# Designs tried in a protein design run: designed miniproteins, single chains. Part 39

Each design is a single chain, and the fold is of that chain. pLDDT is the mean over its residues in the fold that is shown.

## One batch from the design tools (miniprotein)

Design m1341
Fold by ESMFold2-Fast:
Structure m1341 (fold): chain A 76 residues (1-76)
Amino acid sequence: MTAEDIEHARAMEEKIAEEAGVPLELIRRVLEAVKTKDVEEYRRVIREYLERLLAETGDEARVAELERAFEEVLAK
């Protein structure tokens, strides 16, 4: 991994976080799980975040939309 690859990856992570409206730290945890092909860790991380978001906001529609988006990332 070169410095240019790291810069590009960080820019993509920030863009994904901004477009999804989620914390950058969540995107980094999700991408790390995807890179290691740890499906169980990926699902655990998103589930924990979505459960917390639901508890804080009560927005079930937003939670369902984000869950679908994260499952689509895993399916690719």
Scores: mean pLDDT 70

Design m1342
Fold by ESMFold2-Fast:
Structure m1342 (fold): chain A 83 residues (1-83)
Amino acid sequence: ENLKKKAEEYKKKMKEYTDELARESQRIGELNALAEEYAKLDPDTAARYQAEADRERSHMLELADKANKYFEEYLKLKKEIEK
């Protein structure tokens, strides 16, 4: 099989996961901003936003692990192609 084509497939898969991670990261940032805003006004509401951000962050870590596995495979193929 063409190693360059397989590297392109892994690169595409990595991009899909990193794009999803970027969207999740933005949502977590929004929740953290709301938690900071409410910290002085209503600490209980701030704590709820923080808990929601923590749940989303756990899901994001799972996506990051998947992206990293494809990144490792991509780097291995890149080294073989560059020989």
Scores: mean pLDDT 81

Design m1343
Fold by ESMFold2-Fast:
Structure m1343 (fold): chain A 59 residues (1-59)
Amino acid sequence: SLRDELNKELRTKGLPDLDDELVERAKKYGITSPDEAKQYTRIFGVSKEVRDVAREVLS
């Protein structure tokens, strides 16, 4: 699942697992993988909320 893939990436970085609310917000904005989350943190022109969710997923 997306949660398992994101949590695997976070564990690699020594970060805590994501809660369900953050995973559902990420899916709502089309963030379905860690690679997409990384892309959204770098793209100019996306909303602050989308960038904050992407950063939180990666942090």
Scores: mean pLDDT 60

Design m1344
Fold by ESMFold2-Fast:
Structure m1344 (fold): chain A 70 residues (1-70)
Amino acid sequence: NKLKKDKKKVLDMVKEIEEAEKKSKEDAQKKTIELEQFMKKNRKVKDLGIKELNKKMEELVQKQVAAKAA
């Protein structure tokens, strides 16, 4: 099932963004662009990809707020 494989690819790419953020913000940005390009080519998983990206961005904002408060 192509859709199942494409969904797994999106989740794997989100995981790569998380790992890249630990190394550098620039690497994370490059990985995010790769995910956006993949979603443009595979519209069936676009909504899932957007939801996962929004969740990740929300987590980053929460971490920044927590770091500022500490």
Scores: mean pLDDT 68

Design m1345
Fold by ESMFold2-Fast:
Structure m1345 (fold): chain A 70 residues (1-70)
Amino acid sequence: MPALILTDEGVRALAEAIRAAGGVDALSGAQIRALLTELERQGLATLREPLSDEEARMVAEMVVREYEEA
């Protein structure tokens, strides 16, 4: 994954936002990128490169899985 860093709080916040929306499939890649941008603004994520819609969706899937397995 290109240059995305999430804090533990950022992982939790993103996973909870995705679940509240009805899961990853309920969100477009653009909506997921908007969530990541808001987390970066809050200091919970660092985005070094713009993510594609596909990359944003992959990040969302990984974060939800990590949160469920933790």
Scores: mean pLDDT 76

Design m1346
Fold by ESMFold2-Fast:
Structure m1346 (fold): chain A 83 residues (1-83)
Amino acid sequence: MIELPEEMSKEEQLEKARKIAQENIDLFKKNGDEDAVKAYQEGLKLLEEIIEKDYKNPSEEDLKRLAEAMQPAIEKEVELLTK
């Protein structure tokens, strides 16, 4: 008998995305990786646009744009995990 409104699901996804992004931004700032910080900030803005547009069914093209925007951060994250 509990029906979750679409707005709540979208808000929850957005909050989770921001939390994850902030945790990674803090990690990259600690390491002095300004390029990774900028990539995560840009990626978060793009992710917010994707969630607002269609949070249930994001398009393949939107997901690809997100991956490309976050590429510098992903590379730095891989470097940190490999060390």
Scores: mean pLDDT 69

Design m1347
Fold by ESMFold2-Fast:
Structure m1347 (fold): chain A 55 residues (1-55)
Amino acid sequence: SELSFLKGQAAAAIASGDVEKTETLIKQIEKINPEIAAQLRKMLDHQRELREKLA
């Protein structure tokens, strides 16, 4: 499904640290399923915090 494709792209962007691409994908997912978009945003924020603490 389109949602599964977008989720995969967002997860890859989070893993690669591409914040701009991740934000764009989250906005697209939010139009389809805002709960999943909220989960991805929390995942992005958590990865950002981990990088700051371990840097």
Scores: mean pLDDT 79

Design m1348
Fold by ESMFold2-Fast:
Formats: sequence, C-alpha cells, structure tokens
Structure m1348 (fold): chain A 59 residues (1-59)
Amino acid sequence: MWEQIATQGQKQATELARQGRVEEAHQIATQAMQQAIQILVDQGMPKDEAEKKVREIMG
C-alpha cells in the first residue's frame, strides 16, 4: 500500500541521514515518493493530489 511505502522510505531515509549518508537518504526518499505517487495515480487519483498526499506523509 502506498502509505507503507512512503512511511518505510521516510524512516529509512531518516536513519541514513543520521549516519551522515545524506545522498543515499535522498535517493531512498525519492524512490519511495515516486512509487507511492505512482500507486495512487494507478488507482485513479490525479497526479497533483497524489503528490500532495505523499508529501504530507514524507515532509
């Protein structure tokens, strides 16, 4: 489910950032965000609304 992908990606990115691995954190966060947005779009949500919902979870 998109919420689990977004939440797990954000947690993993936060942990990598704490370790000083900022570029890897950005890559994981970007991948999770794109996957979550695509799932919502595939379910019939407009892309702009999907982006807004995912950003609210991931910051």
Scores: mean pLDDT 82

Design m1349
Fold by ESMFold2-Fast:
Structure m1349 (fold): chain A 85 residues (1-85)
Amino acid sequence: AMADLPPAELDRRATILFTAGAILYAGAQTGVDAAENYRKAAELFREAAELDRLSGTPEGIANAKRAEQYAEEAERKADEVERLS
């Protein structure tokens, strides 16, 4: 289970998810499937935050807060795009 992984592996997996989210977020900013990509980015950022918090490391806790902020921003942008469509 994810909870059974070492902290370093949890942080590594969180970094991969955050990076994937950031790529989708950047794509959404160019207008490509913007609402869908912002929502997918938000999901990836929230998953990254969960793994970073589960790691319990100081770096992981800080990264989780950042990922949560990015998720909230992505959801806000998705809502705005859908409102303008």
Scores: mean pLDDT 86

Design m1350
Fold by ESMFold2-Fast:
Structure m1350 (fold): chain A 78 residues (1-78)
Amino acid sequence: SMEEIKALFRAIAVIVEGELALKTNASKEELERVIEEAERLIEEIKELMKRNPEIDKKFWEKLIERLKELIERLKKKM
């Protein structure tokens, strides 16, 4: 669906932003901003999965796992 495509695009953007922040010695403020975006996106994906039982749950669960790993790496850098 279009909602899934939009969520996937946002996830890719957050992952790229987070990986770049880890590489470029981003400020604490920048790291906190990316963490907040990733945490909000995880909750939005969970709601998307709940509303759409026919979606690829395995794919979205792996994406949530990836976002959680990114959050932990960003937190350790703060």
Scores: mean pLDDT 88

Design m1351
Fold by ESMFold2-Fast:
Structure m1351 (fold): chain A 87 residues (1-87)
Amino acid sequence: SELEEAKEKAKKDVREYFEKKLEEFLKEHPNPSEEGLELLKLMKESLETRALPLLDLAKSVEEVEEMAERIKKTLDEDFEELRKLVP
């Protein structure tokens, strides 16, 4: 269905967005601490186990798109907070 295709496309788009943000962060912070690396791992695990499954609850393509944008905004905020903790 169009809704199921939208959900899978949104999951892929959000994953690619995370990888882009991660690459940008690692270019700015090429030698992250062990603690910083563990936080990045936890962010990835939380995205896969908590955030992306919420897209499966969406009832329309519009709701999928709105949820995906909220997840991306949360990722932006999480990376900005991480920058404050990692010099």
Scores: mean pLDDT 87

Design m1352
Fold by ESMFold2-Fast:
Structure m1352 (fold): chain A 68 residues (1-68)
Amino acid sequence: SLDDQIELAFKIYDVNGDGYLSKEEFIKALKRLFGLSEEEAEKLFKKYSKDGYLSYEEFKKLMEELLS
């Protein structure tokens, strides 16, 4: 399912397993999954992140927006 694919993607890029993506992990994910530029990925990180990190909930919302 789409939800399973989003969860798998998050787990792959959450290298330290803390349940949050750093800016570097997020940029890498978006470049590989969607072919986005580093600048485009950084703009999305700024829009969706809180306190300099992206939670699974925020990542899921972003993925749902990009795939709709």
Scores: mean pLDDT 80

Design m1353
Fold by ESMFold2-Fast:
Structure m1353 (fold): chain A 65 residues (1-65)
Amino acid sequence: AVPQLSLREGQVLRRIGVLGWSLAETAKELNLSVATVRRLLRRRGVRSAEEARALLEAYGKQSSA
């Protein structure tokens, strides 16, 4: 099963996976360090923007019910 996302993790995944933002842009917008953004992605097993989007979409299906 896919782990639950925090609000901050969801914001990171959306910006990278959907909007195509860089780690630096995402970190600045969320008032985080680039290292923190990278750690959040690693903890979720996200290696690419495509995987970030796929993870976010898995949670999006819950909103369709």
Scores: mean pLDDT 73

Design m1354
Fold by ESMFold2-Fast:
Structure m1354 (fold): chain A 76 residues (1-76)
Amino acid sequence: VEPTASGDTPETQRLAESLVGKTVEQLVAEGWEVVSEVEIDGVTHVTFRKTVNGVELLADLEFVDGVVVSAHVRRA
């Protein structure tokens, strides 16, 4: 079946919203694995990976002062 919608589902959007305000340590404790990390202009961009119910999810997060300020979750 061809993809017909944005990569975001209601579940991934809700999950993304729940990640805002969390730290890297909290995310790792929740089962997220760090895939990549880069710092640009004082903002740390980290991509996390987690498998939920056999679906691989990627979380693209922006950190400022050690907490998530922006989150986007999508299927891998």
Scores: mean pLDDT 76

Design m1355
Fold by ESMFold2-Fast:
Structure m1355 (fold): chain A 77 residues (1-77)
Amino acid sequence: TDEAIKEFMEKLKRANELVNNGKKHYKDGDYDTAIKDYNEAIKILQDLVNKSSGEIKKMIQNMLDRAKYNLEKAKAK
C-alpha cells in the first residue's frame, strides 16, 4: 500500500543517514560513534531485508553487507 511504501522509505532514509554519519565519524577518527551508527543502521537494514523481495531485497542486502564490512573495519581500530 501507499502507507507501507512511505514507512519503508522512511526507514531506508534513516538507515542511509546512519551509514553516512558512521562514515563521517570513521573519517574523523571517532570509531566508537561510527560503531554505534553502523550497528543502528544494520538493525534497520536487516528488518527491511526481511520485509522485501526481488531486486529491492538485493539492493538492501548489498547495503547491509557494506554496513557490516564498515563496522568490522571500525572495530579493528
Scores: mean pLDDT 89

Design m1356
Fold by ESMFold2-Fast:
Structure m1356 (fold): chain A 60 residues (1-60)
Amino acid sequence: SAEEKYEITLKLKVRDKVGKIPETLEELREAFDKIMTPEEKKQFEVAYKSLKEIEEKRKK
């Protein structure tokens, strides 16, 4: 899905900036929040909600 591709893209961007890939969505959010503009943070929060919903569906 588009949300899953976005997650992979963000993990790669964080890896390039801080040298490690976040293992959880929470770690991704924390790392992303430190390196992104306010506009990118708003976009990420929308995607984060969708990614959490996908994660919950996978657990069911």
Scores: mean pLDDT 72

Design m1357
Fold by ESMFold2-Fast:
Structure m1357 (fold): chain A 70 residues (1-70)
Amino acid sequence: SFSEVAEEALKRRLEMLEEMYKAKVPKETIDKLKEEFDENFEKMVEENASNEEMRKVIEEQEKKFKAAIE
């Protein structure tokens, strides 16, 4: 369901934020990525996006988080 996809996305977001803080990624970079995620997530909820559309956006955001850690 959308709720399950959304819950997993938010859980993964929290985990990635914790990893970025532990890796000492600059606060400005973390704040920017957090804002981008939040804006995309809110937009998808408002537009009643499909589960598939939500997964694609989350996967792209996770790639950005991982790139910031590396």
Scores: mean pLDDT 78

Design m1358
Fold by ESMFold2-Fast:
Structure m1358 (fold): chain A 87 residues (1-87)
Amino acid sequence: SMEDVLEEIRKVLEESGVPEEVREKVVEQVRNMLETIANNPDLSEAGKETLIRATLHDIREYLLSQGVPEEKVERAVERIGELLRRF
């Protein structure tokens, strides 16, 4: 379910040392993207992948802006991308 994926994303971010307030903002960004996909029946698989990549880019920039170390950000973004593509 969407909530199960979002909970796994929270765990990835927590393991990466991301503070709770920052984690919840990332989870909100992912939720908004997944809701957009769910509410757009005309969205192709290529369109979904484009939206996922754009969201991952935004998450990466946001985490870096919040002072999360680059090494932690790269691992978190990779794991989140894997979770989203399996969903």
Scores: mean pLDDT 88

Design m1359
Fold by ESMFold2-Fast:
Structure m1359 (fold): chain A 66 residues (1-66)
Amino acid sequence: MSLSEEDREEIRKKQREVLRAAAAGDQKALDTSLEALKKILDRLVKEGKLTQEQADAMLNATKLGA
């Protein structure tokens, strides 16, 4: 039900990597960073720490911010 502070920091770091790749105009790095973020979100959903809807919302918000 609750993300640990470590889980939240891991998500924030991956979101930052996505935004940095987008700012650099590196489409390959952007795609790779988005896949890494999705992998972490999928793991947290499997662990019951996030709902699938929350994971999808975080991924989509990050994509829109890029």
Scores: mean pLDDT 81

Design m1360
Fold by ESMFold2-Fast:
Structure m1360 (fold): chain A 74 residues (1-74)
Amino acid sequence: SPLNEALSEGLAAIYRTAAEGLKAGKSVEEIRAAMRATAEALFAERGITDPRVREALELAIEWLAAEEEEARAA
């Protein structure tokens, strides 16, 4: 399914961006911004207009950011 392929590729790119930001010692705000920039670049390059893919990636970004905020608060 093209939707499953777009979602899988987007999630992989977001997770990679988060991992790189963590290794670089970036703030949660910087990591969130980088993940959103990665998603928007993918949407533009692939012509992704399906709101379900956009919503799913935004939820993944917010979940990853929240998990890291909680980890740093502990």
Scores: mean pLDDT 84

Design m1361
Fold by ESMFold2-Fast:
Structure m1361 (fold): chain A 100 residues (1-100)
Amino acid sequence: MQEEIDAEIAEAIAIMSVAVTAIYVRKHLGEKAADAVRAVGPEIAEFARELARQHGVEYASKAALEIANKLYEIAKKYGNDTEGIVKAARELIAEERARA
């Protein structure tokens, strides 16, 4: 179905966006913070699929990019507190899910 293709595109964009953010986090904040960002990647990808089915690929892709940008700010705030990064990222996804 067209909705499933849109979900696959949004998932791919989310995966790529989180991967790029993790590389920037590794460069500026170190490997532990980057690992924490990578750990929430699958959850963001699944959320992007859900958004694409509900609102279409353009909406989901924009949301995924905005979440990836917010992940960098979360990593900057928590640094080596990897549990803090994961928790804040999950709270962000839950808040965005409640709005969708």
Scores: mean pLDDT 86

Design m1362
Fold by ESMFold2-Fast:
Structure m1362 (fold): chain A 100 residues (1-100)
Amino acid sequence: ELEKELEELAKELKVKKPIISSIFFAALLRLAVAKTLLRRSTDPAVIADAQATIARMEKILDRAYEIYLKLKELGKWPKEETEEDKVLADSMFESYESSR
């Protein structure tokens, strides 16, 4: 069930509401931080943790994008997003598609 999946992802990412745009934004931020740590750190333990975080965040982003496409197909997008969050999310999801 989609609602349960969104709730679990929101818990993992420490997002207050199970909203797909919020989950996607949180995963993008964590990915950016992890990539920065990977580039800047010389500590093997930090590098290993950053690599694991990158792999996990990329999977969450891929899944969030799949959910986004499914919601658009079903005419259910935006789900709970504000108009501003919808515009930003649309732009960021399209950018994400182009980077894959």
Scores: mean pLDDT 83

Design m1363
Fold by ESMFold2-Fast:
Structure m1363 (fold): chain A 90 residues (1-90)
Amino acid sequence: MIETTEHTYLQSLRVERVNLETGEAELVSEFSAEFKAIETADGFLRAVDSPVFDLPPRAPPGHRTVVHYEIRNLETGETIFSATGWEDPA
């Protein structure tokens, strides 16, 4: 196994609510934290000192929740994970 050394990563989470009638976006929460992790053989990060954050509340009626999530290796500057997801109103 080649990767057993811990690296410092930045976890960034940005949650926006988009009003579906007006198209206006409101920032609900923004979180970023440094953490140390070791890459596992399965390609997952085994956190040494995991950040924690609250899950965003469900989308209110007429609004879409948009979540931007990124993990960046701070030692190399490489983005190792980036995803944007959204949840339509119930």
Scores: mean pLDDT 66

Design m1364
Fold by ESMFold2-Fast:
Structure m1364 (fold): chain A 77 residues (1-77)
Amino acid sequence: DLFKLLDKDGDGTVTQAELNAVMDKLGLTGEVPLESPKSVFTEDDPELKKEILKLFDKDGDGTVSEKELEEVKKILS
């Protein structure tokens, strides 16, 4: 279950960092260099990542609820 892997603390929500991990597992990041995970200077193409994040974070609170993560799970399947 992808949700259990992302919701490690079991509070029913996913942080932006965990959501970034989902995008990486989905292959949505397009094989970015993994030598600097979560480490970015500039020109990391934040517009594309932010737009993708916006699709999952519909309420824009910077976190992903169970409902939003369930939609991601459907896309995976």
Scores: mean pLDDT 55

Design m1365
Fold by ESMFold2-Fast:
Structure m1365 (fold): chain A 87 residues (1-87)
Amino acid sequence: MEEAIKTLLEVAKKNPNFAQALKVIVDMVEAGQLSDVQLQQLLAEMAEWIEKNESSPNAKKAAEILRELQKDPKKAAEVLKEVVKRL
């Protein structure tokens, strides 16, 4: 859990577009505007974007974390909220 938050936070600090995407997703989840299936789709899209646009070792780990979170959308929401709180 903590390691996943730290990895995503480091990528977000270096990538303002990624940080903004996380904030928007968290806002939508908290507003009840995003279903579990929609969150899973967005997590997959973010993982693909990182894999194609970011070349650091942390990028590969972040993409793997997002794909793992895609399997558990309730846990994903809590992890993303924590990352956004620390930005």
Scores: mean pLDDT 82

Design m1366
Fold by ESMFold2-Fast:
Structure m1366 (fold): chain A 113 residues (1-113)
Amino acid sequence: MELEKAKEIARRVAYLVERTLPELSEEDQKRFREAIEKLRKVIEDPNATLEEILKAMQELADVVREAAEKHPENERLRRLADTVEKIVNYLKEGKFDEALELVRQAERDLLEE
């Protein structure tokens, strides 16, 4: 039950981060794609543990934070970094419903089309 909720949240976070790729430098796009691919491989693994999902999500959060720090003028990237970090912290605390609500808020903020 909890593992499936974590995988759903992780899939949606990966999608949100992927949507920012066109706004980034080629070097940042490469790092983001590598972190996203790693997370998606963990999500697709039926034997993946919650610990492995959290580790892959933390690595993605770190990559997004590093890009946000290099581009302080990019307010959207900073908000994404803050949001991904909060989601990871909620999941570490077992607060899956709070994490999912934060994902829904981020989806509305980042989906401008």
Scores: mean pLDDT 84

Design m1367
Fold by ESMFold2-Fast:
Structure m1367 (fold): chain A 73 residues (1-73)
Amino acid sequence: MTPEQQKLIDEIVEEAERVIREALAAGESLEQAVMKGMDVAMDLADENKLSEEQRSELVARLQEIAARALAEV
């Protein structure tokens, strides 16, 4: 993966994390917040025409974030 492709995935992950934090701050459940973050990330992946490899990396990173958040409850 190129540095530019990695930066794009990092930016999408950061946006998803921001959406999750805002949803949690608004009083939504962790499940609802994670679903909103995943939806935003997938929409951005579609808009940016991510490859299958980039989408797999993005999904793996989002699942790790969700698992980490659940482990702290």
Scores: mean pLDDT 79

Design m1368
Fold by ESMFold2-Fast:
Structure m1368 (fold): chain A 84 residues (1-84)
Amino acid sequence: MLSEEEKEQVKKIVKFLEEKLSELFSTQDLSIKEVAEKLAKEVKKEFPEASEEVIEAALEEFQKRHPQIPKEFFDLLLEELKKP
């Protein structure tokens, strides 16, 4: 179970993902892999302190809020976010 501070961090990451994803889709026709790589890089810059548990919870919440986005995208995003 996440702490209340970690739950707030999850909410911040989800909102950040929504904002950045909207920006990426509006500016260039990018492949799903390129969008995932760019989005992961931005998340790592903004939330370098986020634990793996917080990242996984944020991606699960983001997927629940955006069921129209393919699961493959979330799998790629999680893979990029787990890279050192």
Scores: mean pLDDT 78

Design m1369
Fold by ESMFold2-Fast:
Structure m1369 (fold): chain A 76 residues (1-76)
Amino acid sequence: SVDDERQKTIILFRLISAASEAYTMMKQGKPFSQIQSYMDEEYQYISELAKTLPADMQQEINARWHQVMQQIQSEV
């Protein structure tokens, strides 16, 4: 639905904000373990927000999160 698409957009914006913070931490020389802990907390929050969305949208959000995680791991 239109409301689900709007909620998905809000969640994806949150995800982009979390990724930006993770990149800032990398630039500051934070160890990957600290960055991963931050990402794990953000993932739990994003997953909770996504619970009301259709399963396919939840999977899209999860896939995007894993892409971000992989990108961060590749730059460490």
Scores: mean pLDDT 83

Design m1370
Fold by ESMFold2-Fast:
Structure m1370 (fold): chain A 83 residues (1-83)
Amino acid sequence: MKVSEVTVQYMLNLIKKLKVVFPEMASKLDTIEANLPPLYENGDHEKILKIMYHLYLSEFYHRMGGEKEAIEHIEEAAKIAQE
């Protein structure tokens, strides 16, 4: 998948949705949001795609009633964003 401004905007929209659903995870989601512009500018497309995958799975599990799994994916995305 080609990483572009559209990819980053999609991820920012997912973060915004997840902050509404999981306000207790706001600090972790803020960490992901803060690290996305530096990762994009540095061309770290592999980390961006891994973060996007975990954010996507978080929303997917939330829609399926898997709240624990959704939170675990937010935590993994935040960990990758900080590496």
Scores: mean pLDDT 85

Design m1371
Fold by ESMFold2-Fast:
Structure m1371 (fold): chain A 89 residues (1-89)
Amino acid sequence: SMEEKVAEAEKSALPAFLEAARRLAAERGLSDRVAEVAARRTTRASSRLHVEALADPSLGITNEQFQQRALEELERALDEAAAAEAAAA
């Protein structure tokens, strides 16, 4: 199923996004919890896009465009996770 393919993609991608998120969070003075939330959110979004792009190659999403969107989503997810943690305190 599509959901099974997305779940498999998420498992393979999560370690790299966790590493990137933890580095960015540390540079910005954010917690490991914020990094983990952001990494999981970015992994899900990127994995879904990846599976969708494989299902329809005519979409013409390049590797460069995929990487750019993943980085933008990670930055957005870090900001949103940090704001949510601050609001919960």
Scores: mean pLDDT 82

Design m1372
Fold by ESMFold2-Fast:
Structure m1372 (fold): chain A 98 residues (1-98)
Amino acid sequence: MDEKKLLEIQEEARKLYKENHTLSEKGQKVLDKLTPTAVVALLVDEGRYEEAAEILSKAFGVPKEEILTNAELQGEIGRDINLAALNLELGLPVEPLK
């Protein structure tokens, strides 16, 4: 992922948090330093799995449905979305479980 794409994801994360008033002003400085993985972790902690998967999809070009289906098949949706984020940050694919 290039720096421009990362900045676009961070701006979308800021907009998301402003609209939901979750991190508000106090979190704004932190958002500027967040990776997609860190943003996803915050959304997962709030039970916002679809939004977390959307950020990963946009950052890494993986279909949102693939991320969510893989997480559901792993049996711990929040944890498994976080693991998918870490894998994608390391350049590894999202692999579905059977």
Scores: mean pLDDT 60

Design m1373
Fold by ESMFold2-Fast:
Structure m1373 (fold): chain A 85 residues (1-85)
Amino acid sequence: SKDLELGLRVLELAEEILYEKDKEKREKLRKEAVKLAEQISDPLMRELLLTLVNLSTYAAENNNGSLRGIALRMIEALRKHLEEL
C-alpha cells in the first residue's frame, strides 16, 4: 500500500538523520521525511513517524547516544511491523 511504502521510506530517512553529521544535509533529510510522513493516511502511524523523525534529529544534533539507541530500536521495531503487513 502507499502508506507502507511511505512508512518504510520515512524510517530509512530517520536512520540517515541519526548518522548525518552535516547540519544542512540533516535538515534537508528532516524536511523530506516530514513531507512523506504527512502523506500517511493512518493518523496514529503519521504522528508516531513524525515523533520519531524529531527524536532522531534531536539525538543527532546533540550527539546523544542514549536517544540514538532508542530511535534505532524504534526504527527496527516499526520496520519489522510494516514488513509483516
Scores: mean pLDDT 88

Design m1374
Fold by ESMFold2-Fast:
Structure m1374 (fold): chain A 55 residues (1-55)
Amino acid sequence: SAAERQARIVANARAAIDRYADDRTVLGAVEHEIRRTDLPEEVKAELLAEIRARL
């Protein structure tokens, strides 16, 4: 379902943010990929704020 796909994308994004928390180059690439997803803008904003907090 769409909800299951969204949950999987979010889980993968959060895992990547945690895995690469101290790698600014990789976090920049993760940010770019999140912006290109079909996730709702509110969900994207939450993930991007999490990345910003790590930088």
Scores: mean pLDDT 83

Design m1375
Fold by ESMFold2-Fast:
Structure m1375 (fold): chain A 63 residues (1-63)
Amino acid sequence: SKEEIEKIKKDLIENIRKVSEKLKESEETLPQDEYDRIKRQYFDKVYQEIIKTIEKISQIRKE
């Protein structure tokens, strides 16, 4: 359970880092308006993934 939680946290952190790298690449490649739209989309997606991860960890901790 504790090891499963640690793996879930590590996977989330790795996914966030990958998104950060893609966002930085987009900043260099895209016009500012398109970059702002993609940035908002990435932040919304990451926020939803964080919420889902918190809920999943909470359930594992109870069982």
Scores: mean pLDDT 80

Design m1376
Fold by ESMFold2-Fast:
Structure m1376 (fold): chain A 94 residues (1-94)
Amino acid sequence: DKELEERRKRLEEQIALLEEQREELERKIEEAGEETPEQRLELLQIYSALSVLYKELAKITPDEEKAKEYEEKAKEYEEKAEELRKEILEQGKA
């Protein structure tokens, strides 16, 4: 289906951009040895967005194995976002 292929391509492009932004931010945090509250909030936004986009990609992917991989990625980022939310709450900086 050409329409589904085009939708998948758009989602894959959005995911690729966010993955690049995530990798850059995570690398910067690692190099600094500590994250700022602003970096923590930005990382939370990226993880949350990636979780949503991977869930959408999984829904429109006809290959069951690929759909499962995207669903697992969505869960991974959802868990990372939840861990980060807990850290923000524990530090009193929401």
Scores: mean pLDDT 83

